# Designs tried in a protein design run: designed miniproteins, single chains, continued (5). Part 54

Each design is a single chain, and the fold is of that chain. pLDDT is the mean over its residues in the fold that is shown.

## One batch from the design tools (miniprotein)

Design m17859
Fold by ESMFold2-Fast:
Structure m17859 (fold): chain A 85 residues (1-85)
Amino acid sequence: DLEKEAIDLAVQAMATLGRHLGMSDQDIATAVQTLRKTLTKLFEKKDYDGAIKVMNGLKDAALSNGDLEAAKLADRAAELVEKVK
């Protein structure tokens, strides 16, 4: 399921960026849960463009903070959504 794989990659990107930024484990868990819920809702609505925008926003945030690994994960997540659209 490409939608599930895209969500899992986006969640990994968020957790990676959160650790890079020195966020607490609780704050990372909250951000991950919020992102998973948001992306699940967008996919239920078939709002693939909305999901891609969220993932590109995460990539841009990662790049602006020098987190190349989080940026790569977010970019790969967006590519998977492009395939299901």
Scores: mean pLDDT 88

Design m17860
Fold by ESMFold2-Fast:
Structure m17860 (fold): chain A 58 residues (1-58)
Amino acid sequence: MTGSQMVSAGRQLIQQTDLSPQQVGDILRQAQGDPVRFRQLAIQAGVDPSVVDQILQS
């Protein structure tokens, strides 16, 4: 995914979950545009897999 798509996905995480901006920033930095890594990191941070999948499809 592009940097713009990563930023959009991170914004959706902040809006739809209780994750702090710092936690979301860490996920974005570690995922580096890889949607599989983004999904794994978000789930590890306590986000429901269905919510992550919805964000990645948006």
Scores: mean pLDDT 80

Design m17861
Fold by ESMFold2-Fast:
Structure m17861 (fold): chain A 88 residues (1-88)
Amino acid sequence: MFEPKEVLLKQAVELLRKAAEAARAGDAKKALLYAIAAAIVAAASNDEEAVRIVLEGLKEMDKALDAGDYEGAAETAERTAEEIEKLI
């Protein structure tokens, strides 16, 4: 049976991968918007661990993007997506 939580966590993973793609394209605003969307979806899953992982990833991405480190932001988004995927 397909659990609603699994659906939401898979959506968060897809959004984080899109955030990584946007960061590599040099689009900091789009990268942050996708990462914020991932945090909202993780919150909707009611998984406290998923929320913690995404918020820490968002914080690291924001810091990297503010420093002009677009590749570092993309790597953080991909790592965060992999950590969420392990919860599914």
Scores: mean pLDDT 85

Design m17862
Fold by ESMFold2-Fast:
Structure m17862 (fold): chain A 70 residues (1-70)
Amino acid sequence: MGMVYRGVVTGDLLAEEDKELGARTYENTAAIGKTSGESSDVAEEAEKKYKELREEIEREREEELQRLLS
């Protein structure tokens, strides 16, 4: 019901988990695309987004740890 969220819930409530979910989705899409031999462009795009999200998540966690430690 309501609006479609592109299959992923986005919002402040699930901001950090949303990034993890997004990264997992891109990771799975890239893996499936490579193995199935279908749209390789989609697999490449997914892999790039997966790496980007992973780096962002790790950076955010490091910043949170520094804030908590400080």
Scores: mean pLDDT 61

Design m17863
Fold by ESMFold2-Fast:
Structure m17863 (fold): chain A 74 residues (1-74)
Amino acid sequence: MKEEVQKLVSEGVGHVLAAVGAELDGDLEEAIAHLEEALEKYKKLSELVSGEDLKDVQAEIDKLQQRIEQLRQQ
């Protein structure tokens, strides 16, 4: 469980960083794809955590969904 949590966090953060890189390069489609991958990792993480950690993960999911929608409008 703890190792799976760390792996999902690492993979999710990795995709968010890749999305930032893609945005800086002007590749909005690649940025959206990476944010969608990060969203899937955080959704899996939400099934493994509870309490305060779950609230933090839900906040990150909401942020990722908002960012994806913003990029899709460009």
Scores: mean pLDDT 84

Design m17864
Fold by ESMFold2-Fast:
Structure m17864 (fold): chain A 98 residues (1-98)
Amino acid sequence: ALSAEERERRARAVLEVGQRLIDERAALGELDPEQVEAERRLLELLARYAAGDRSVFEELRALVLELDPSAAELSDEELEAQAEAVIAALVRAAEAAR
């Protein structure tokens, strides 16, 4: 089980690294302005999920489906596993940048 401190650390890492990656992709022309807005909203939900707020899961699924229609084939368990994998990668990236 994760401590409250660890949950807050995860949420902060998601926001800091995720925002940087969105900005970099936008600067390279890989994201349209509408996609940047959707990705930022997705990042905010992912950060809340990383902090232990499970109530955002349904909204997170809806936004993932909007950005990637193939996500409709994912089970709740598979989406949760992917979210945790992304969070873990962002946490590692935040630690490596320090």
Scores: mean pLDDT 81

Design m17865
Fold by ESMFold2-Fast:
Structure m17865 (fold): chain A 104 residues (1-104)
Amino acid sequence: SAEEFIAAMEAGDKEKVAALGAEWTAEIQAKDLDEELVREFAELLEKAVKEKELDKKQQIYLLVLTRLAYLQAEPELVRKAAEEAGLPEEVIEKLLELLEKLKE
């Protein structure tokens, strides 16, 4: 989860951070992702940072949740993690919309 990743970073658990990061990177690289959907995720990140003025922690959480969405993580878990991170509802809804498009 995003919270588990951030907790590992804050605890200085370099082994866990590296392992989780490597697994996500390998899985994302192995996926034949729709280039247009990847672009829409990038646009969501840019607009959320600029228009919703996300703080640094919220920005990191959104990046992690976007990667989890690429890995087709359960929508309920993504929503819960995003809500716990304090992301705006508009950003959460768009993230979940893009996640559903990846599953189709």
Scores: mean pLDDT 67

Design m17866
Fold by ESMFold2-Fast:
Structure m17866 (fold): chain A 92 residues (1-92)
Amino acid sequence: MDDRLVDAIRRGDVREASTIAIQRYGLGGGQIAYAYAVGRRQGSWDVTIQRLQQLSETGVNSDQAQRMLDRVRSRRLSDREMVDEIRRIMDS
């Protein structure tokens, strides 16, 4: 039940996507959602990978960012699958 977050990502609204993810999953979820939304807005999966790589190396919740990075590297995810993976990682 993350329809608002999926819609924000689909629209390329990186600020709204981050805000919704922070409210639901905390700062770590917001940072991951922001990284994905930036890549999504630019139409570049490589940008998503680079931003998640940076999160995995530099900050609080680096372990959660690394888990998302591993998932993203394994295959390309839909907007829905990305939101479902954020939920799974942040709820674990």
Scores: mean pLDDT 80

Design m17867
Fold by ESMFold2-Fast:
Structure m17867 (fold): chain A 122 residues (1-122)
Amino acid sequence: MSLKEVVEELVRLAYKSALYAAQGKIDEAHRYALEGLELAVKHGLVTPEDVEAVKDNPLPAPFAVIAFLARVLGQDEVAELARKAMIAAIKGDYETALNYVKQVAEKLGLSDLVKEIEEELK
């Protein structure tokens, strides 16, 4: 898997995490955030100890990884939007986080995900 493909998969998992959090389904939201962090561990981007450190509130962490990788790929606008989504998630504002995920998906050309997010935000 390329770093670009890792970013795209992390965005899909971060979307599901934020969507379930916005719906008050916190256990499902945590599961998707942790799946994103496990993907990051598999690719050597974070350690198992990093995952353990955030296990009680994992929701912002996938956005931090997305922001870092977007910077590495020269996608500065994506990195800024992911950082804003992270801050929204830290504040518990998951509807704002979802809007930033939509903008990230648009910038990355993930048209299938953009349509799914637009249907959920109606």
Scores: mean pLDDT 86

Design m17868
Fold by ESMFold2-Fast:
Structure m17868 (fold): chain A 97 residues (1-97)
Amino acid sequence: RPPPSVPGSEPPASIEEAEARVVAFFVEQYPELAARLRSEEELRLAVDVYSALMLDPEASQRQIAESLGVSVGTLRRLERRLGMSRREFAEEVEKLG
């Protein structure tokens, strides 16, 4: 079977574009979480993690953690609180955008 084509999934050109997409997703799909995002540090971190992953989908947890100035343990705790992995979350957001 031929390898799967990339069907219209264009990666964002900048971190600002990635952040805008993630924020728009939260506002549209999870307005309750969007309200909390401004006051809840962990949800802001989720936006940063997903934005970083959209710019570099091959980035490891360690690379993302270092880029954001947090520990790998902090990212793991965030994934547990969201109830899904960062990659699974990113894929779900992409399917809705």
Scores: mean pLDDT 64

Design m17869
Fold by ESMFold2-Fast:
Structure m17869 (fold): chain A 101 residues (1-101)
Amino acid sequence: MDEAQRLIDEGDRLRQQGDLRGALVLYGRASRLLSTHSGPDADRLRGDTLERMGDVLDQLGYLSSASQAYRNASLSYRRSGDYDRSDRLQRRSDQLQRQAS
């Protein structure tokens, strides 16, 4: 968990500096590390990370990839018991998928 949180914090710093691709690399590493952890706290943090990836991909214009990231974030939030965030991101995923088509 602590290593994943450090990667997310580093990704957030790179995103703030305008290094969107660097942020994606660090968020991707954090998401993979979190997939080796079990429990609602890990699932929630993975959801937060995947939502950040979706936001960056959307900013870069990669709508299909952003849709997939939001869908994966939705699934992670559902596993954590956060059904409201899950539903919101599922709708955003569906909307971006229609725009990408």
Scores: mean pLDDT 88

Design m17870
Fold by ESMFold2-Fast:
Structure m17870 (fold): chain A 65 residues (1-65)
Amino acid sequence: MTVEEKEQTLREGLAEAERLIEEKRYEEAEIILDSVRYALENLDLPEEVREELEKRLAELEKKLE
């Protein structure tokens, strides 16, 4: 899997989680956000991409509070 494929998969996960939050499906959104967080901690991504995705993840996690 290329860096671009990994980035796209994480972006799609975050978009899906945002959609689930808007539908008030918080439990399903939490599962996806947990998976994205785990992937970000374990994947070797360019710093700029990692920072962008971590920021978006944090914004979505705040919506669950």
Scores: mean pLDDT 80

Design m17871
Fold by ESMFold2-Fast:
Structure m17871 (fold): chain A 108 residues (1-108)
Amino acid sequence: MLAEINAEIEPLLSPEAVEEMRRLIQKANASKDRKEALELMKEVGRILAKDLLEAGVSPEKIIEWAKEILKAMEEAYKKGQASEFQYEAVKAFAEGAIEEAEKYLKEK
């Protein structure tokens, strides 16, 4: 499921969006402030959603993908394969993507 979602998403992303998301993820991982790290991960989600919307992906599909990504991370956390912070970071990412997609639905 998650690997299939990544295969659908990756070819739709612009190189500029990928580079910006990578930069923000690196900054989040380097941050000693959990609140700052989570705010940066939420911004990664917004950038992903915005880039996918510009590529013609429906906001409903973006919300579906974000929920599936979060579900996969929740399962990894329950199995001890992900840390609490990794789970919180992916949750912030998913929230950012969902909020951007929902904003697009309200504006269009």
Scores: mean pLDDT 80

Design m17872
Fold by ESMFold2-Fast:
Structure m17872 (fold): chain A 61 residues (1-61)
Amino acid sequence: MPTPEELAAEGRRLWDEWAARHPEVSPEERATMLAALESLARLDPEGALLVIRDLRAALEA
């Protein structure tokens, strides 16, 4: 299982890629989503992994 720090780092990387492809996403929305993912990674690493998986799948579509 990845550490919470590893999950948070991957989430930030994927969210940066998403924001680059979707300029309609505000910086405020991005910051809120990253904070939520960092909290989730600490409280529920399995849930954070699922969020990362779904974000990665969305980027591939």
Scores: mean pLDDT 77

Design m17873
Fold by ESMFold2-Fast:
Structure m17873 (fold): chain A 73 residues (1-73)
Amino acid sequence: MEEVREVLRRATERVLAALTNEEAKRVIREAAERLLAGETGSEEELREYEASLSPEDKEIANRVIEEVAEEAR
């Protein structure tokens, strides 16, 4: 559980650094903060926020998350 939260935190920081759209950064940060706080249903909310991103921003976010997850192994 703690390791998953650390990976999510690192993934969020790297995604925010890679994105250039301030609105997308805000949405992702809010969703990640709710997940880290252990709020029920945050996973579905994060999925909805991801769906609101442009295809390019979504690809960047997914790639960075995969890289952080791979590094955590």
Scores: mean pLDDT 64

Design m17874
Fold by ESMFold2-Fast:
Structure m17874 (fold): chain A 85 residues (1-85)
Amino acid sequence: SPIDELIKKLEELRKKTEEAEKKKDYSSVRKYFNEAVKLILENEDKIPPDVRDEIWRLISQTEHDMFNGLNTATDTIDEIIEVLK
């Protein structure tokens, strides 16, 4: 399904984000998180409205966390994958 393909792409981005976090490469973490957000935008019409609203809440919280110097990107991608299942 389109959602299964989205999940696979998000799982690949999750792995890249986790590796970047281990290296403390926060510019790459930001890049991969932005790529995950772009994938959600491109597939927004395929996501049920209640799940979509929860995903946008998670994205907004992570943007707020990043602004405050907290790195939660990998955890947020994991949560997005779980709510899509």
Scores: mean pLDDT 87

Design m17875
Fold by ESMFold2-Fast:
Structure m17875 (fold): chain A 68 residues (1-68)
Amino acid sequence: DAARIAALKAEIRRLSAELDTLPISSQEAARISGRILRAVADGIETGDEVAMLERIKQILKDAIAKAR
């Protein structure tokens, strides 16, 4: 669903911008990047773009909650 994909991408952009304002270490930033890369790789393998974007969204939400 193109509308759902567009909404998820917009929310991921918002969450990424929010995370960028928070005090996280370079090590934690690297760990978050690694988790996102893994989610992208798994999404490419399965072909489920919605599940991939939902996973990336969740990784960012968890990172923001942990940094607060």
Scores: mean pLDDT 85

Design m17876
Fold by ESMFold2-Fast:
Structure m17876 (fold): chain A 97 residues (1-97)
Amino acid sequence: RAAAVVELLREAYEELRRRGVEEKVINDALQYMSALVLSRVYGFEIVEGESTAEIQEKLGDEFVAGKSKKIYINKRPELLNNKVAQEVIERFIAEVE
């Protein structure tokens, strides 16, 4: 239910803030967690890449077609290198299942 997901995202935000994670990284983590909800609850396919160029290479012609059920996520190095953000994301994934 939407209300339960919003509460889990709020709890994740509060933990990231309390543990001193930079706001830019918090925003990236929340975007990633939101995309996971769209994938698991609404059946959207997640396509991940470190850059737009990597995503374009993985998708080829599909990148141009504008598929309505695909979510494109840029995994920036700042998010990948933040251990606290990764821990919070993994816990969120376990709770959304």
Scores: mean pLDDT 66

Design m17877
Fold by ESMFold2-Fast:
Structure m17877 (fold): chain A 70 residues (1-70)
Amino acid sequence: MDEIKREIRERAYRRMRELIETSPTSEELAKGAVRLANELIDEGEKKGLSPLEASLAVSEGIQRAVLDHR
């Protein structure tokens, strides 16, 4: 369980950093972030996480990417 959470969080972090670096507009960044979150939450649930656990892991990864960029 903890290993799956860590993997989802790390993947959310890496992919969000890529979106921050490559998105041409704030609107495209927002759309990409929502799509990324939905995809990784769904993947986490399929791997046995609850919706809350998957959502928290994804949110932590995205938040860290935003904070590290700023």
Scores: mean pLDDT 83

Design m17878
Fold by ESMFold2-Fast:
Structure m17878 (fold): chain A 71 residues (1-71)
Amino acid sequence: MMSEEEKEEALETAIEDLKKLGLTEEIPEFKELFEKDPLEAVRKILSKLLGVPEEEVTSELLQKAADEYEA
């Protein structure tokens, strides 16, 4: 289950990665998608950042990303 805190951490991690890649213009679209489907938004961003298909972004990867941000 994704709590609101986990959602915020995933969002911040994705935004940080987008900024590092110079993809700041992607942030508004990501935020809109995140409001509708948080997991879908995170999957799409991770898919883009990792260069893998969205279906390769498992719940395990989503959880690991959130957990690493907390570490």
Scores: mean pLDDT 65

Design m17879
Fold by ESMFold2-Fast:
Structure m17879 (fold): chain A 79 residues (1-79)
Amino acid sequence: SMKEAARREALKAGNEIAEGAAAMVDPATRDEGLARIREALKRAEELAKKVGEYGKKLLEQIKTAAEGLLALAAKRAAA
């Protein structure tokens, strides 16, 4: 179903964001981790246009989590 497909894609995006954030801890992989998070966010935004109301709401949660992780990474880089 559309709801199940959207749920699976949201979970996949969440996993990519978590792995990207983990990669940002190591200076050697920081840029790759950031690129991975940004790519997952782009895919989530593109998918939101296709899956309608339910999928858009679910993907908004993933986007909010990713923005929080990016903000935390920026603070750590500045400190």
Scores: mean pLDDT 73

Design m17880
Fold by ESMFold2-Fast:
Structure m17880 (fold): chain A 97 residues (1-97)
Amino acid sequence: MKRLEEEAKAFMDAHRDNIEEAVKKLEEYIKTASPESRKAAEMALKTLQKILDAYDAGDYVTAEINYTLALMLLSIASKYLEPEDAKKFKEIRDILA
């Protein structure tokens, strides 16, 4: 448990700025997205916000789980959306990586 918490904290500390940037990019994209793409973007945004909330609460394991879920959501969206929307989700995923 303690080692898992320390590893998760180190990982989240390394990615916090990228997560905050991804949140801002998703908020901007939602303003111009199609209804279908907006749904996927809102789900990704909620997941990224859960990461930051968990991190601020000191729950680094929950933060890392939600980080993995956000990467999965962005990857799935990029496979099933139109090419222009898929490109935007890929750009946001690349920020997180």
Scores: mean pLDDT 82

Design m17881
Fold by ESMFold2-Fast:
Structure m17881 (fold): chain A 77 residues (1-77)
Amino acid sequence: PELEELIDRLEAEYGITFTPEARRRLLERVREVSREKGIPAEPLLREIGRLLAESKDKTVREEDVEPLVERAVERLL
């Protein structure tokens, strides 16, 4: 699946780690928001990657996902 491969690339590119629960939740939320807001999933994930590049904490846990998605949506809209 292309979105899962993109997450793997973001991990390698920015030196970040998603927990398995964060990865699953991120994919669910990105797909939901893409449908609800009409934002393509790949640009949304790339914006999340840019936000994570700015972060000092390089571990993304399930509870971090919703705030990241909301911030990325705000930047794209």
Scores: mean pLDDT 81

Design m17882
Fold by ESMFold2-Fast:
Structure m17882 (fold): chain A 72 residues (1-72)
Amino acid sequence: SESDKITDELISKNPTPKELEEKLPQLSIDSLNKLIAWLEAQMQKDPMGSVTYAVMIQSLREEKKKLLEKLA
C-alpha cells in the first residue's frame, strides 16, 4: 500500500520530526504502529536522539488516537 511505502521510506532515511509530521495524514494505523515500534528501538540504540524520538512517538500516538476516534 501507499502507507507501507511511505513507512518503509521514512524508516530507511531516518526521518526528521518535520518529515514525519508531513506524512502523518497518509499513514494507516498499522503503519503508525510499525513506526512507533521502530522509533522506540531507535531510542534504545541512540540515547542522544531520545528527545527527538520521544516527540515523534508522541505525534504518531496522537495521530493513531485521532484515526481510531474518527473510525469509531
Scores: mean pLDDT 82

Design m17883
Fold by ESMFold2-Fast:
Structure m17883 (fold): chain A 61 residues (1-61)
Amino acid sequence: SVEEFRRGALETVEQLIKAGYSREELERVIKVLENYFKEQGIPDSEIEEIRKELEELVEKA
């Protein structure tokens, strides 16, 4: 489900922030996750919402 992908993405990015990944590395991970979601057939509108949430996490870190 879209919610499972969203939860997994948020958890992944949060763990990488805690592990000390740079902003540039986190942005690359977000791009990889976005492409993966497109390949899984998630609608572009849902991917955009998830991307915004992930970008917010990186900005707050």
Scores: mean pLDDT 85

Design m17884
Fold by ESMFold2-Fast:
Structure m17884 (fold): chain A 75 residues (1-75)
Amino acid sequence: MTPEEREAARERARRELRDLLEQYNKLLEKKGKEETVKQAPGFLAALEYLLARDPSIRPAVEAARKEIEELKKSV
């Protein structure tokens, strides 16, 4: 990969991660904790998919994963 291609892929992964987290937060706000926890496996799978595509987003993915796991413990 060229440096430009790698940077574009990283920027895309960060954008997709941001969109995913926005969907998660919107669901939590609109539907509440119990409904969000039911959809947590889908969000966790999407986070793993993004991490596999670009490992540079790992810190953000790990932070999001911890927030989802803490939500699961709170219901």
Scores: mean pLDDT 80

Design m17885
Fold by ESMFold2-Fast:
Structure m17885 (fold): chain A 56 residues (1-56)
Amino acid sequence: GPLTTAYMARRAGEQLGDEEARELGLEGVLAAQKGDYSKAGDYATEAIRRLHEKHG
């Protein structure tokens, strides 16, 4: 679900030392906790896109 995806993106950002990817994932987690699953999905998608583009 969106919460799990955002959480995984946040953890990947932390592991790779990518502060912006970590923040995007965190914002997704916070959005999901507030019930905004569409916004959580948007943040998770941006975090994953950034991680792919910057880290392979």
Scores: mean pLDDT 84

Design m17886
Fold by ESMFold2-Fast:
Structure m17886 (fold): chain A 64 residues (1-64)
Amino acid sequence: MKLSKREKAAERVLKYIATLSAEELAKLSQRELAERAGVSLGAVSYARKYHAEQFAAAVAAAKS
């Protein structure tokens, strides 16, 4: 599947969230998450809105 520029940035956010602990994720604002993942705040919002299931799964993985 070909990823658009937006989806590629969203995948970077999801991969980064999967590397975080639940405590670190709870500490980070969406702005800080965007900065640490190396993407725009809009990319984080896009991932949350259009990839909501994958975003929720990444957060759940961080809790484990």
Scores: mean pLDDT 70

Design m17887
Fold by ESMFold2-Fast:
Structure m17887 (fold): chain A 77 residues (1-77)
Amino acid sequence: MAAELSPLEGAVLQTLYLAGRPLTASEIAERLGVSQSAVTAALNRLKARGLVRAEKSGRRTLYSLSPAGRALLEEAL
C-alpha cells in the first residue's frame, strides 16, 4: 500500500527543506502554528523512516532533512 505522508509529516519536511538549515522541534512548531508535542511525534515517525536526521547539540536536538527526505519532497513537487 502506497501510504502518503500525513499532512503534518509533509509540512514538517517542507519546513526543513525551505529553511535549508537544522531546526529544533520548537522552531518547526512555531513556524507551523502547531504544538511542539505534535511536531515531535511527526519527527519521530519521519526519523524512523529515514527521512530526517536528529543531532544532539548541547541540550537541544536539531533536526535536518535526510537525502532520502529531500528526494521524496522533490519528487512530490
Scores: mean pLDDT 80

Design m17888
Fold by ESMFold2-Fast:
Structure m17888 (fold): chain A 74 residues (1-74)
Amino acid sequence: SAARHEAAVLLVAAQMLMIAGDTLYWIEGDKEGAIKSYEEAIELLNRAIDLAPELRDTAEKWLKKVQERLEEIK
């Protein structure tokens, strides 16, 4: 379905934002940019779950990783 395809794209985008957040914080020292990237990743992961509940298990594993990163630096 179109919703499932969109959800898959959102999962990939969220992973890219998580990597961007890691780079911003650990390499560039940009805490504000890292927080913003992680928060955007969380929003995309939640949207993916809403669009395709069958991807919930995968999305929730990534959501937990992003939330742990955000909690560590916030």
Scores: mean pLDDT 88

Design m17889
Fold by ESMFold2-Fast:
Structure m17889 (fold): chain A 71 residues (1-71)
Amino acid sequence: SLADKLSRLGKLLEEKLKEEGRETLSKEEVIQMAREAGLSDEEVEALESLLKKEYVTLEEIENALVRLLLQ
């Protein structure tokens, strides 16, 4: 389900930020990881539209994932 994909994506992004000691990821990195997590082209496009900045925090990512799930 989309919820399962988004849950997995969120955990992968959080782990990457923690392991690399980073506060932000680029939108491009988030989109690449979304494709690897199994999001469709349409789901990726919707996620990309919700990411308003080139660099995004974990909080901004989590908010975007919740919004995507509720659409």
Scores: mean pLDDT 84

Design m17890
Fold by ESMFold2-Fast:
Structure m17890 (fold): chain A 92 residues (1-92)
Amino acid sequence: PLSPAELEAEISLAMLAIALSIAKLAKLSPEEAWALLEPPLEALIEAIRRIEDPEVKARLIAEAKALLDDARRELGLPESRVEAWKARLDAA
């Protein structure tokens, strides 16, 4: 397994990669953009679930929720879909 520091770094790099891809995905339809975002978002939630430090976990959840809000604004994703993913982050 990854060390706690390595896992946190992996999550941060994954969020950065998603953020940088949003501009490219904005050229696609919302459904096409979502299909490409869903796998890395699934991986992100699974990685956050593995964080044991509650303060680090809360910060990463807040950062991931902000990323989902950015994706909603830039890609025109349905609000209901974004809220469902935020609920999954809260359950992680």
Scores: mean pLDDT 82

Design m17891
Fold by ESMFold2-Fast:
Structure m17891 (fold): chain A 117 residues (1-117)
Amino acid sequence: MLTPKEKKLEKEIVDIVRKLAEALKKKDYATAEREMGRLRGLVSRFVEVATTEQLEHVLRKIFEEIKKSDLSDEDKILLAQNIGDMFLGEIERLRPEDEEAKRRVREITKEFIAELE
């Protein structure tokens, strides 16, 4: 189960994903770029402390929020792929020998994309 600190990070990540989806829907790319930068910072902090199971849990919650958004399926796929790549990049940078975490992120991202195609 997530610690209070990890639950706070999860909530902040989900809130940023909602703002990012809204900005993309409005074609407010300046806000989208800013929120994507904030998301990367939070993902970096989360990847540093999270177990593989906690990473899976948060990534699935992110994708659920993307699925609920008013974005087109094409934009949902693109956003999910960018966030999946962000998680993979931070895992590679912070815990490069964690092949299980990298594999799990790839699988979850692929499963989500397949649901929208």
Scores: mean pLDDT 85

Design m17892
Fold by ESMFold2-Fast:
Structure m17892 (fold): chain A 102 residues (1-102)
Amino acid sequence: MSKEELKKRIDKLLEDAKNHLKIAEEVYQRAVERGASQEVLDLAQKAIDTAKESIKLMEKARKLLDEGAPVEEVEKYIDQAEKKLKESGRLIREAVRLLDAE
């Protein structure tokens, strides 16, 4: 994979992770406003934390790429961030499902 392709992939995933963070924060605020159960609040908070972890991993990947680190090392951080992003999305969906059931 070229350095330019890695930059584009990191930038896209970082944008996606920031969008997940915004959605998770909106879900948390809605849960608070509705007086939702602690289970819903905990899921929304975990979604926020997981999205923040994904952002940190993407920022680390970008820094390593800019410092000329091996592509394989950068790709490991990208893979970890993508897994965290998918988990954040799962947690958001579960929090919304439970909130809508209350």
Scores: mean pLDDT 87

Design m17893
Fold by ESMFold2-Fast:
Structure m17893 (fold): chain A 70 residues (1-70)
Amino acid sequence: SVTEARARVAVAGLDVDEAAAVALVREHGLSPATLRAALEMLAQGASAREVADTLRLPLAVAERLAGLLR
């Protein structure tokens, strides 16, 4: 699907589980831009709470995204 293809592009160049990232996009309707921004913030040391507050995501989703970074 277009959503899945865009999610794969959004995580390109990041060391993350692509299949898990695609699943989160499907379950929670994340935009590819939001997915990329969240992962970049987390990689720079932002907390899951900071990512959730900044990008207006549920905290549980931000915590799962943090888990994708190894």
Scores: mean pLDDT 77

